# Designed miniproteins, single chains, continued (2): the designs that were tried, part 25

Each design is a single chain, and the fold is of that chain. pLDDT is the mean over its residues in the fold that is shown.

## One batch from the design tools (miniprotein)

Design m4841
Fold by ESMFold2-Fast:
Structure m4841 (fold): chain A 103 residues (1-103)
Amino acid sequence: SSIVEEAKKLMLKNLDNMGEYLESQKDQFPDFVSQGLSLLDKTKEKIEKAKTLEEIIKIHDQLEQEVVELADKYNVPARVRTMLEASLGVARIGLAVYQLKAA
């Protein structure tokens, strides 16, 4: 459906923005950034294969959990965590809007 295609575009754009932000942090947190970029690439593949809005939402919720766990593992400063969480939050709100439109 068009709503699923729009949700995919929203997610892929958000993943690209998160990737750009992570790359800006690579000199300070190289291992965190390397693992974060790998996580985003795997998430992109899952989003591209998703067939329903519910699948996209589940993929997003899993990414949010994995980003928090990765940030905790590397003890990244609050400023880095907050920027990533803000990006995820904006995408989740967009997905909720598409869910309401699909009802």
Scores: mean pLDDT 90

Design m4842
Fold by ESMFold2-Fast:
Structure m4842 (fold): chain A 63 residues (1-63)
Amino acid sequence: MSDEEVREEVRKELGYSETAEKTAIELVKQGDSLKEAIEKARKEEEELSRRLLEEAHRRQEAI
């Protein structure tokens, strides 16, 4: 499976996200199926977004 095929499927399911595309490509290279890689990339993006929002709120409250 090519990196471009993985990228196309990520864009179809999750929209444009460079981080999700990179995560899915690396997971496929590590032996995950395309479906598993996309699902894991989706969860990583959700967790990253949540953590960034929590950190931003903490920094604003600490100042």
Scores: mean pLDDT 75

Design m4843
Fold by ESMFold2-Fast:
Structure m4843 (fold): chain A 65 residues (1-65)
Amino acid sequence: REELILKALELEAEGERAFREGRYEEAAKHYQQAADLARQAGMDSLAERAEKNAERAREKYEEAK
């Protein structure tokens, strides 16, 4: 359980880094994985935050085409 939370936070951080570097597709994938792990750990607030960030990254990827 704690390992899932830690991994979700790491993936969220990697997503944020990718987003800042303009790598929106990679950011969306990292955020989505973070949300999935957070949900498995029962961390609903973390999962919602990561899902929202994944959606934002996908929107940016589509706009940057």
Scores: mean pLDDT 81

Design m4844
Fold by ESMFold2-Fast:
Structure m4844 (fold): chain A 62 residues (1-62)
Amino acid sequence: GPGAEAAGRGLAEARAAGAGGSGEGSVYMTQAKDAGDEASARAGTLVDEAERLAALRAQGGG
């Protein structure tokens, strides 16, 4: 459903953001500390939701 689609987008976005800013100085260390914590929490929630939806779909005809 729409939740799975949004979860996939958020996951890809979070990964792209992480890859784009891989430790280029102390400034990123400070920014990443706060933003990373929030982004990780959001990404984790999206992954959990996507996995739940996949599991429910795998259950099939219930």
Scores: mean pLDDT 63

Design m4845
Fold by ESMFold2-Fast:
Structure m4845 (fold): chain A 93 residues (1-93)
Amino acid sequence: DLERRRERVRRLYEELLALLGPEEQKALEEGWEVAEEEIEELLARDEELARVALEALELELRGKLAELQGRAEEAARLRAEYAALAAAVEAAL
């Protein structure tokens, strides 16, 4: 499950990256490097926390993708869900 989630998140990242301009691509790539390092560290310490972090990252990427596709309501919902999960991850650390 965790490997499948990570692969799904990677595919979302690649899909989003393909839709962005050069400046936005650079910002996303920098954010992805940080997130990837954090997830690698969490996988070594706590697999359940890594799963929650991957779910938060998936929501963030899906929210950005929905925004770029003009799905404003879906994007807003996904951003709210992301914020809730991100807060839960921080509280667990």
Scores: mean pLDDT 79

Design m4846
Fold by ESMFold2-Fast:
Structure m4846 (fold): chain A 67 residues (1-67)
Amino acid sequence: SSSDVAPWAAALKDPDERVRVRAVRRLALFGGEAALPPLAEASTDPSLPERVRRLAAAGLRFLTADA
C-alpha cells in the first residue's frame, strides 16, 4: 500500500544526499507499484530541490526497466 512507502517518500526531501539516495533505492527495489506515485510526484514537483527530482526520475526508470 502507499503507506508502506511513505517513510521513503518523505526521505526524498531530506537535506542529506545519502538519505535521499537510500530512499530512492528503497522505493525502486522494495516499493514496487506503490512506489510509482511518490516517485512520479517527486520527479515533477518544482518545489523540491533539483537533486531530489533527478533521483526520483532515476528511481522511476529503474522500476519501469524490468520488462
Scores: mean pLDDT 73

Design m4847
Fold by ESMFold2-Fast:
Structure m4847 (fold): chain A 61 residues (1-61)
Amino acid sequence: KEKVLEILEEVKDIKDKDEFIEEAQLLAVEKKLSDEEAELLTKAIQDALKNGVEKAIEKLK
């Protein structure tokens, strides 16, 4: 959970959706997320794209 939140905080200022997704996925590999953390990040990215990054971050807290 904490690694996923950290990734979202690092990418939240990226306004381009494709760049946002690519950077978040790259950080997931660099931080060596577990399968559960990777699934949580995928859901958080989908939520951020639908409802905004700030809402996705608040939902993860």
Scores: mean pLDDT 78

Design m4848
Fold by ESMFold2-Fast:
Structure m4848 (fold): chain A 111 residues (1-111)
Amino acid sequence: GGMEDARRAAELAEEQARAAEEDARLGAELMKKAKAMEDGPKKAQLYAAGGVLISGANASALIASRQAEKARESGDEEAAERAKKAAEEAEKAAKEGGEEAGVKVESAKEG
């Protein structure tokens, strides 16, 4: 039923928000550490690892947003608000992590 589906969507959104926050934080830290290093293989490896994590945080934020939309469509207002909050937290974490990492994430201009 819609209420059970809404609660599952909220739980998934909250899980994705945690993943986005963790990946964004770690990704930003790795990129900052890389920027402070002398040029070499280790710097390149940390930049690559940080970039993968920032990309992962953005993917998690998109999944959280989709789950929030699903929860909203269910008519369970409590689950919808939980999922919406989680999606907003995930998007904020991914954006702030990307900015801190120096990754220019232009919010999708279809172009």
Scores: mean pLDDT 83

Design m4849
Fold by ESMFold2-Fast:
Structure m4849 (fold): chain A 70 residues (1-70)
Amino acid sequence: DREREERAVEAAALYLAALALGFSEDQALDFTAKELNISKEEARELIEFAFSDPRLREEAERRARAMLPP
């Protein structure tokens, strides 16, 4: 499902960017859930889904790097 894959990459990218900025795992999950207007449980499931697939994980890492300040 392309929509689920896209949402998973978006969630994982936000989560990784938050972690890179110094957020704890719980803070990063809360941030991701609020940004996507979903529950923390749904955000966790999307992030786990993205990390289960090497291609989705790589794309999430690329997007996270683009979100960080220079």
Scores: mean pLDDT 85

Design m4850
Fold by ESMFold2-Fast:
Structure m4850 (fold): chain A 67 residues (1-67)
Amino acid sequence: MPSLSPEEIKKLAKELGVSQSQVSAVIRELRARGLRLTAEELEALAKRLGVSQSNVLKVLGVLLSKE
């Protein structure tokens, strides 16, 4: 599975204006789903984790770029 280093998580959290814990939670949820989301799953995940849908998609894009 594609992964992010602790330094990459820290940088991403700063760029997105969220906590490192929120980025880590998004990564965990995306990995549990095999890096695939429907529009409904994206909305539900963003609300559950307290992040924007755009932030979830940015994290997903970073994970996919590491394949």
Scores: mean pLDDT 79

Design m4851
Fold by ESMFold2-Fast:
Structure m4851 (fold): chain A 72 residues (1-72)
Amino acid sequence: AMAQAERDAQLVALVKAVNDYIKAMDAGNKEKAEEARKQALDHARALGASPESIAQLEYVLDEEYKKAEEKL
């Protein structure tokens, strides 16, 4: 099992990546948004998220991306 300190670090990194994604989309920075999206998914996988939870996260991030593209 992952050490508690590593789990806490991954959880903090996941939250940061999701927040960075939202900020990048609000700013219209597609490159940074895609980087943050990848980081969020990588950290969720590192935390042992189920395939269903990963799919739900991808869906939420993709819907936000679509809304931002319609705004630009």
Scores: mean pLDDT 78

Design m4852
Fold by ESMFold2-Fast:
Structure m4852 (fold): chain A 110 residues (1-110)
Amino acid sequence: MVTLTMSPSSATVKEGENVTFTATASKNVNGQITWLFQKPGQEPVEIIVNGTEKVPGTSDRYTGSVDEAKNQAYLTISNAQLSDTGRYLAVATSEVPFSYGNGTQLTVVK
């Protein structure tokens, strides 16, 4: 089973800034990382699948990338907006049961 660790656990950024979240896996997951976004009080939605693939409807400001040599996946949000505020979660889907990271809380301020 994979252990998935996310950093940072929380971030506060101003509108227009870029922010990157890192998910580190305990072993190689072949890029099989899904990124979820959850607005406060709402259900999580998939935004990036297979480490790099945008789900239809996901903003072009979100980018997924992977570094397989480090067993890491990255979610980068460029030009942060107030609507990006919420919880971000990485999920390793390479084996069952799926492994969930601890999540990152993002707050975007004016």
Scores: mean pLDDT 85

Design m4853
Fold by ESMFold2-Fast:
Structure m4853 (fold): chain A 88 residues (1-88)
Amino acid sequence: MSDDFDELYEIATDESAPKEVREEAAEKIIELYEKFLEESGIELDPNDPIVKGLIKILEELKEVLEKEGFKKELIERIDEIIEKLKEK
């Protein structure tokens, strides 16, 4: 998960990459997080440094998507993931 996420994040935030490629990478990142949260059933501690790091990365990704005018659906899905990560 982490290695795939890092590669997709680099593509999604690459200003030189075509918007379509960046949007596809962002969608795949969102799908990976949604699948992880749904399938794992893990109770995440919002005070864990790893969880705080994941929230920060998702917030940074959201800002990039908003600035580039990516699909509102992707931004809303990121917000839902952040909410789930902040809940006990």
Scores: mean pLDDT 73

Design m4854
Fold by ESMFold2-Fast:
Structure m4854 (fold): chain A 93 residues (1-93)
Amino acid sequence: ELEKLIRELLETLRELLLLEPSLKAPPEEVIEENAKRLLELPKEELLKLAEQIIRESEEVLELAKQGKVSPEIAELARRLKELAEKIKELIEK
């Protein structure tokens, strides 16, 4: 379950980066490598990463309220936040 959430998180992040022209999206093959690396992290480091993604997603959602990002970007940011929150919940048990 944690593995699935991490993979969905990285795929969603890549989709978000592809929609924003100012951001460089990593190649798809790097997602699998990054997912494996994240699963090998100590739980406390993975928790910090999840908290960082939650904060960054909240910043994007605030920009969406100001009309500065597309609805598609806002939806992906919301999805990232939800996935990161689920990862955090599983770790904090």
Scores: mean pLDDT 75

Design m4855
Fold by ESMFold2-Fast:
Structure m4855 (fold): chain A 74 residues (1-74)
Amino acid sequence: SVDDFQANIDASIDELAAEARAAGASRELAERVLGVMRDTVLREARRRLPGQEDVIAALQARMEARIAAALAEL
């Protein structure tokens, strides 16, 4: 389901952020890595879900909020 897909994306963001934190990565490096992941996920979502603009917009907002929260901890 879309909810399961979003939960998996959330978990991936959390995992990458935790790895960055454990490695002592800079905020700049973490932002770059998480940004690449975000852009890759959104590009694939737009390709696979044409006409699902509301779903893609919700996914983008959710990812951006979660990434911002993770970066604030670095």
Scores: mean pLDDT 84

Design m4856
Fold by ESMFold2-Fast:
Structure m4856 (fold): chain A 105 residues (1-105)
Amino acid sequence: SMQAPQIQAGLQQPLVKGQTVTLVLLATGLYPPEFTITWLKNGEEVSDVTLETWLDADGRAQAVMTLSVSADEALANTFEPRVQHPSLSEPLVKKIDPNKVLEGI
C-alpha cells in the first residue's frame, strides 16, 4: 500500500545576518518512490534548488532539497516547498520558518 511521506522544512544552520544560509526540505518514507517537489519563492517557481534522493532498505524514497540564499533573502522572502505524491490527496506545502533549524541534516 502507499505510504504518506514525512515532511520537514527549515534551515540547515542558524541564520546569521550577513552570511549565506541553507534552506532545507526533508521528505522521508515516499512509497511508491515517485514524487514531485517544487519550490516557490514569493509564489514563483525556483529552479536553482539541489535535489539528493536515494532508496532506503525498504524501497522507500528519501529526498533532501537545498537552496542556498543570503540571510537577508531568507528574511525578506517567502519560501514554500510543495510536495506532490500519490499518497497525498492534495499537494503538501511547507513554509520555511527562518527560526526553525532541522536536526540531523
Scores: mean pLDDT 84

Design m4857
Fold by ESMFold2-Fast:
Structure m4857 (fold): chain A 90 residues (1-90)
Amino acid sequence: SLPLEEVSEEEARRYAELERRTLEALKAIAVELGVDEAEVEAELAPLRAALDELLAGGGRILSREAREELAKQLEELGLPKEIVEEWREL
């Protein structure tokens, strides 16, 4: 299971917005690297659904440690520094 922590509903909404921006940035990078857009969307759809279900389950987000690990992975994938830093600061 994913390491999760409970936060306020307002914080969960900020997390959801950051998650959506992150997925769009990942899609843009994959498409730029030559991956078919439909294939990227198909691969991301289960992840989007799972994250939406986690947020609907009552203000849960990834733990601080999991967010730091995610931020490192996103930086490795070439996401913008502002998105990476927001995951660290959330």
Scores: mean pLDDT 72

Design m4858
Fold by ESMFold2-Fast:
Structure m4858 (fold): chain A 83 residues (1-83)
Amino acid sequence: PTEEQWKRIEGAAYLTAGAIYYAMGKKLEEQGRFDDAIEAYEKSIEYFRKAAELFKDVDPEGAKQAEEFIKESEENLKKIREK
């Protein structure tokens, strides 16, 4: 693949990893495991940020999607930390 194609593939991989950690965070939050949920949401944000950076110049829609997931993960972290 071209460098641009590899950035799309790598970005998609990080987006998927972020989504998995986000789902784990939600499940842990539902179980009242707030410390574990915080760690999972922090990992989801890290991976979504990597996806957004990779998508920035090659997939603007993918970058926007990753940024939206970052905002959702940050809001969930805020809610847990303020409880």
Scores: mean pLDDT 85

Design m4859
Fold by ESMFold2-Fast:
Structure m4859 (fold): chain A 91 residues (1-91)
Amino acid sequence: MSDEQYEALVKALEEGDVEGAAEILKTWSPEEVEEFAERVVYILKILYEEAETEEAKEKILKMLRTLAEATKRVGAEKAAELAYETIKEIE
């Protein structure tokens, strides 16, 4: 995984671009997708807990939902399940 791919993927998540995120994840190994998802879910959960506004919380939920849908599309079922479970816990 390159820094450029990481930045592009984070931007796709921020924009709610499921297709763009899935196209990047599709080029990675299943292990790399799972590792990325675990790391991003952990960071987003912390950011959600620190969020002081409804707008900030909704942005984080959008990123988690985009990650869940993108990982599901590339067949990373464990990563998708982790993201969906996290959404249910914090929502």
Scores: mean pLDDT 83

Design m4860
Fold by ESMFold2-Fast:
Structure m4860 (fold): chain A 60 residues (1-60)
Amino acid sequence: SLREEWAKLSLEMAKELSKLREEYNATKDPQEKAKILEEIEEKESRLFKQIEERIAELEA
């Protein structure tokens, strides 16, 4: 079902973000930390937009 696919997608996204946060905590170089933060923000923003577009398609 679409609900199950959504749950799977959300879980995969949570795993990816968790991985990036671990890398952020393990990294000591401030410039590398800043890059990881940008990656997290960009990924979150893109995924949120993708989810919104999918919901709009389903509601149409």
Scores: mean pLDDT 76

Design m4861
Fold by ESMFold2-Fast:
Structure m4861 (fold): chain A 100 residues (1-100)
Amino acid sequence: MPSTRDVFLAISTRYFQRIHDARVVSIQNGQDQNIIDNFMGQSTDRLVDISTWIENNPDISNDQVRDRFIDMLEDQYQSAVDNGLDDMADSIRDLINQIR
């Protein structure tokens, strides 16, 4: 069975891959570079927050890690929609559907 760290690494790796691919498309579509960079920075900060939470809470379950990721991904989805980052939003929604 995967550990909480294994769950974190699996989801964070998929998330980084998806937002990196979506970033390339967003730049090609002429979307605002500052908005893209701010979104990427927020994504990194939120992943660090989850990683730190896991480190400080050794008794948490794999389901709690997934639930916290889904909550973070829903927040990032809404941020992408609000900022017109449609390719980011689509990539995040697809990831939520795969891990939920």
Scores: mean pLDDT 87

Design m4862
Fold by ESMFold2-Fast:
Structure m4862 (fold): chain A 63 residues (1-63)
Amino acid sequence: MEEMEEIIEELAEELDVPASVIRDTAKAQGLDTVEELREFKERMLRVAANGRALREEQRRAAA
């Protein structure tokens, strides 16, 4: 229970969105276990990192 909330809060902080948005998304996708939330967090952080890298590269190419 506490581990799930910790994962949600960490992901919300990393993505700069309210924890309620992460909670609602996880609930909509049926993510009810700590393991599922950890996998979701790693996946979202990877997607966010790739998105940041692409934006940075595009900014450098445009500059």
Scores: mean pLDDT 74

Design m4863
Fold by ESMFold2-Fast:
Formats: sequence, C-alpha cells, structure tokens
Structure m4863 (fold): chain A 91 residues (1-91)
Amino acid sequence: ASASASKTLTLNGKTYEVTASATYDAATNTATVTVTVKDLETGETKSASKTFAAGSSGSVVVHFPEDNAAVVVTATYDAATNTFSFTITGK
C-alpha cells in the first residue's frame, strides 16, 4: 500500500509546499514516510524520511533555521484497513 498528501504552510512570513508520501512493506511489517518541503520563494527543497513499525507512528522534522521554521509530519498506518493517515504542521 502507498499514499501521499500535500499541504501549503505559511511560517514566519515564508510559504512552504509540503509533500508526504508513504509506503508499506508487508514482508517486514514496516512503513516508510518521505517528506519533501519546498520554499516557494527560493525554490530550495529539503527532504527527510523515517521507517516505522505498522500500528505505530513515524514523525519527521524538516528545519529551515534561516527562517526559525520547522515542518513536522507524522504518519500512521492501520494494517486492518490498509490506510495511511498524515498530520502536517508547522513549528
């Protein structure tokens, strides 16, 4: 199973495009979430990923220290429904 979500965030006067994607591996019973954050003014992109056990959650933080900003993405996977859930927030 795989899923993706995207959201635009405005943090400290800067606008960021956040894309989260996740995949599930049944052989290991794990999920991997990958987050890409793009600064829409500069075109700079930053990416991070995390692997987590199915039935738990994985959180990724992407920092923009020049802007005192961070993007936090939390992903969960429910194996009973084959469903990913994403929470995309700014800090």
Scores: mean pLDDT 80

Design m4864
Fold by ESMFold2-Fast:
Structure m4864 (fold): chain A 73 residues (1-73)
Amino acid sequence: MEKIKNLSDEELVKKLAELLGISKETARRILEFFGKETVQNILLTLESGASDEVAKSMANLILRVIQRHEERQ
């Protein structure tokens, strides 16, 4: 398995979309908004055996922040 910190932006987007059950477009918006380091930390948490409940909670928090940002445009 490739180490999360060595993944490209496109690979981070793909992996984030798969683990959180979201679209690649939403995952790309998360990467743009929070930055690469934060996305890497999210992926490391999920890869460390975090439960589906933790993943879903994390996705809901991230989506709320992005939704609020989009509403201001």
Scores: mean pLDDT 72

Design m4865
Fold by ESMFold2-Fast:
Structure m4865 (fold): chain A 71 residues (1-71)
Amino acid sequence: MTSLIEPNSPTLAVVLATRRTAAGEVEQIDSRLKEFNNLEEAKKWVEEQSEELKAKYDAHVSGGIVPVDSG
């Protein structure tokens, strides 16, 4: 089965920093989003940004890679 994500396909990288408020709600502190044409570069960027945001905010950080639909 062919992968839906190819190493050199347009790919959207997203990193979110969130925290839980005193009211129990999840609040987005920061978000970063960047489009890449290489999956490996997108992964490296997500890892680097995730570490930076964790260090900066001491918050829960989640990152992911989403294939870009070219219409």
Scores: mean pLDDT 74

Design m4866
Fold by ESMFold2-Fast:
Structure m4866 (fold): chain A 85 residues (1-85)
Amino acid sequence: MEELRELAIKAAEGDEEAQKKMVELILKDKEKAIYMAAIAAEASGVDPIYGIRAVYAVGADKSREEIEKEREKAEKIYKELEEKK
């Protein structure tokens, strides 16, 4: 888990390689994604709960409308990061 913490902090600091690796892991392992999202939020000066809630919004513990909105936001952010190069 310490490796995931280090990766999340580097991603929050603007390391593109770390950011891409985080996105890949979020898609493969939800538990690790939750941990990484919490650390990334903390490193960005935001309450870790907001990072955790964002990952859960892609899961089953939100209403369909909330999940759809969060997916749309995540997709837009991902696309903008992919286009900014």
Scores: mean pLDDT 58

Design m4867
Fold by ESMFold2-Fast:
Structure m4867 (fold): chain A 102 residues (1-102)
Amino acid sequence: ARAQSQQLLQRGIDHFRRGDYESAIQDFTQAVKLDPNNSQSWRYLGMSYMLLKDYEKSAEYFDKAVKLDPNDSISWRNLSRSYRLLGDWDKSEEAERKAKEL
């Protein structure tokens, strides 16, 4: 499962780098199903949805990433941005505070 998840993560990253966010999301979604504890897969899923301007899904997946890796300042900053774009200022400020503590 982990080796297959890592292969899907790598293929997803290749799609992401080429701007194919829909294909990247398919690969990252399968990667997190196979290895739900890989915070990097959740982070890329959040980033892909952010670039598609689906801020609700972006916030959901970055929240998952920071719960698995609380030291991921990039995911905390992007979680803050997602909440801000959703108009949830209180959650945005809390996430920004967490990013600044790192």
Scores: mean pLDDT 89

Design m4868
Fold by ESMFold2-Fast:
Structure m4868 (fold): chain A 110 residues (1-110)
Amino acid sequence: SRAEHQERARRMLDLYLRALRELLDFMEKHRSEITDPEAISLLEELKEILASENPGRHISGGLLFRLLDTLRATGIPSLIEHVDAVLERLREEFADDPLAVALLDNLLAS
């Protein structure tokens, strides 16, 4: 039904929003250690998106993948470890949603 499709969309958006907020909080805490201009640019973009009146309008799986790739590319062990820890925690939290689990397993494997 339409309601079931809307519920799945809301759940996926909630997953993305939680992942992005957790990563933003960690990046802000380690801001002085982040020297990569691309990572700094994404941090500022993410701050603007999450501060907007409708963050869901700007959130996509593509944005999440781009952020994860950029964070892993920094080579900062604490950032990489935290990315994996956030994704693993979200996988446990969304364990009853097969689509969310498949997405998170794919992100953890990349």
Scores: mean pLDDT 74

Design m4869
Fold by ESMFold2-Fast:
Structure m4869 (fold): chain A 58 residues (1-58)
Amino acid sequence: SELQKLITRLIGLKLRLIGLEIDLELHKDDPAMVARLQEEIQRLQREIEEIEAKIKAL
């Protein structure tokens, strides 16, 4: 079902977000890497919000 596909994708995105937050902590002393990782985190958060909105619309 569409709902199951969206939930599976949402879980995958949230796991990726955790990985990026770990990378952010590991590279906290590198300002350029921190900025890049924060931008990637923001993009993932936007994708999560889009998927959550699609789930709510079902």
Scores: mean pLDDT 89

Design m4870
Fold by ESMFold2-Fast:
Structure m4870 (fold): chain A 100 residues (1-100)
Amino acid sequence: SPLSLLEQVEGAEAVLRMLLAVLPGMSDAQRAAAGEDAIVLLENLIAQMEKENYPQEVIDELRELRERLAEARRARDAAALEGTLQETIAFLSEIGEELR
């Protein structure tokens, strides 16, 4: 069965929390891969939110977070990647609470 929006938000939050926990021990290549995984997770979540006509302001904030992750990855900025992951996790946690 297709996952609900809540299940997708909770799943994305869980994966990003796991990535954040292991991020300090990562090589540059592993960090780049983690950044790509985070971007793909947000792209899939944005697509689901668009399909369900979720509020545009929430979708726009997720798009901004995704672009910041992409920029941090391109710049190889570990601190920016970590900070943006923390902000993304906090935002997804708020969305999940609203959907419960």
Scores: mean pLDDT 87

Design m4871
Fold by ESMFold2-Fast:
Structure m4871 (fold): chain A 110 residues (1-110)
Amino acid sequence: EPSLEEVLKKIEELLEEIKKLIVELAPPEEIQAKLTELADLLNYMAKTPEAKEKLGKVLQEFKIKAIELREEVLTAPPEEQDEKLAKAREELEKLVKETLEKIKKIAEEI
């Protein structure tokens, strides 16, 4: 079976892929497929009900914020879309980093 370190590396790769899909304004179905793959890895890593609850919360917060950033770009006036996309890219970079750190912290408690 994959080591915890290998699972965490795959989670990091999926978070980066989701970030790319959002900044490219990919169809919701493609984003949801990657979010489902991420959820499956988090469930595999979580061996206790408490860990599953904590990781589920982290994933839900990530999903909500990522969708909000995507919608902010899509609903922006044409003259503001480039500025909103640049801002969303920076906020997604921060969100991915913060989400990965939260997942790593929970993984240390498993």
Scores: mean pLDDT 83

Design m4872
Fold by ESMFold2-Fast:
Structure m4872 (fold): chain A 97 residues (1-97)
Amino acid sequence: SLAEEIYKAAKELDPDGSGKISVGAFLVALSRLPGLTDEELARLLSKALGIDFSKKGPEALGSFEVVDALVEKYDPDGSGLIDAKKFLEDLGYKPKE
């Protein structure tokens, strides 16, 4: 259900159907999900990006470091937009064929 809620939030942020959304808007959408705590968000970002949040405060979840890591991994052309579907797939929320 959480993965589906994140996917729906990403779809709402992509009205043009490009499959790309703003990194900042995506992080805001994740923070608005009921039941997703800062600790759970940190766990998801740690799994996707390899960032250790145990040494960081809660403000690190929306920091430039997290944004930069998301852009580096999911936005190789530097557009400032990421593929939220690929992000979820890397978290193991979708089957890989």
Scores: mean pLDDT 67

Design m4873
Fold by ESMFold2-Fast:
Structure m4873 (fold): chain A 93 residues (1-93)
Amino acid sequence: MVEEGIKLALEASKEKDEKKREELEKKAAELLQEELDRLREALGEEEFKELMREFSERVRKENAENGVPQTEEELAERLLEFFRELRARAEAA
């Protein structure tokens, strides 16, 4: 689940033990990459690229209006929203 990957990334950012942090970061990266790969295959290359572009434009607009996210939790929430949109499109395809 992408939610678990993002949660592990947030836990890694707060972890003081270097070895545990590295293990959490590796697990988070693996989970997020697996989800991205599945969504890309489900949507197709062109649809995936268009959604990535739309998301980038939205992030730029939100940063201009509300400011750049100041916390890792805010970044995590934006990533979760992005993955939810990708999943909704993949399920519709």
Scores: mean pLDDT 74

Design m4874
Fold by ESMFold2-Fast:
Structure m4874 (fold): chain A 100 residues (1-100)
Amino acid sequence: MEEILKLLEEAKKLLEELKEKAEKEGDTRTAQLLSQAIAAVELAEEHVRRKDWEGADLALGYALSLLEEVKKERPEYAEEVDKAIEILKKVREMVLEQLK
């Protein structure tokens, strides 16, 4: 539990840094997608705290889909986005282990 929450907080911080970068560059579209991804990560944190592993998996899936859209629209962000994706995929694997 604590490890999952720490990883989610790490991913959220990376996404917040990317959002600030997008905002400074005037990229409103990317900033909006990153804001939605951050909100999805926060929703996943809430589900994890409630031990709602199915809800956490769905929220993580949504966050990952938003980050793939960022990479597709802004390939120059791919390296930084991939760092967050890797953390969220690891969290998702840990969440799915709770459903077994």
Scores: mean pLDDT 86

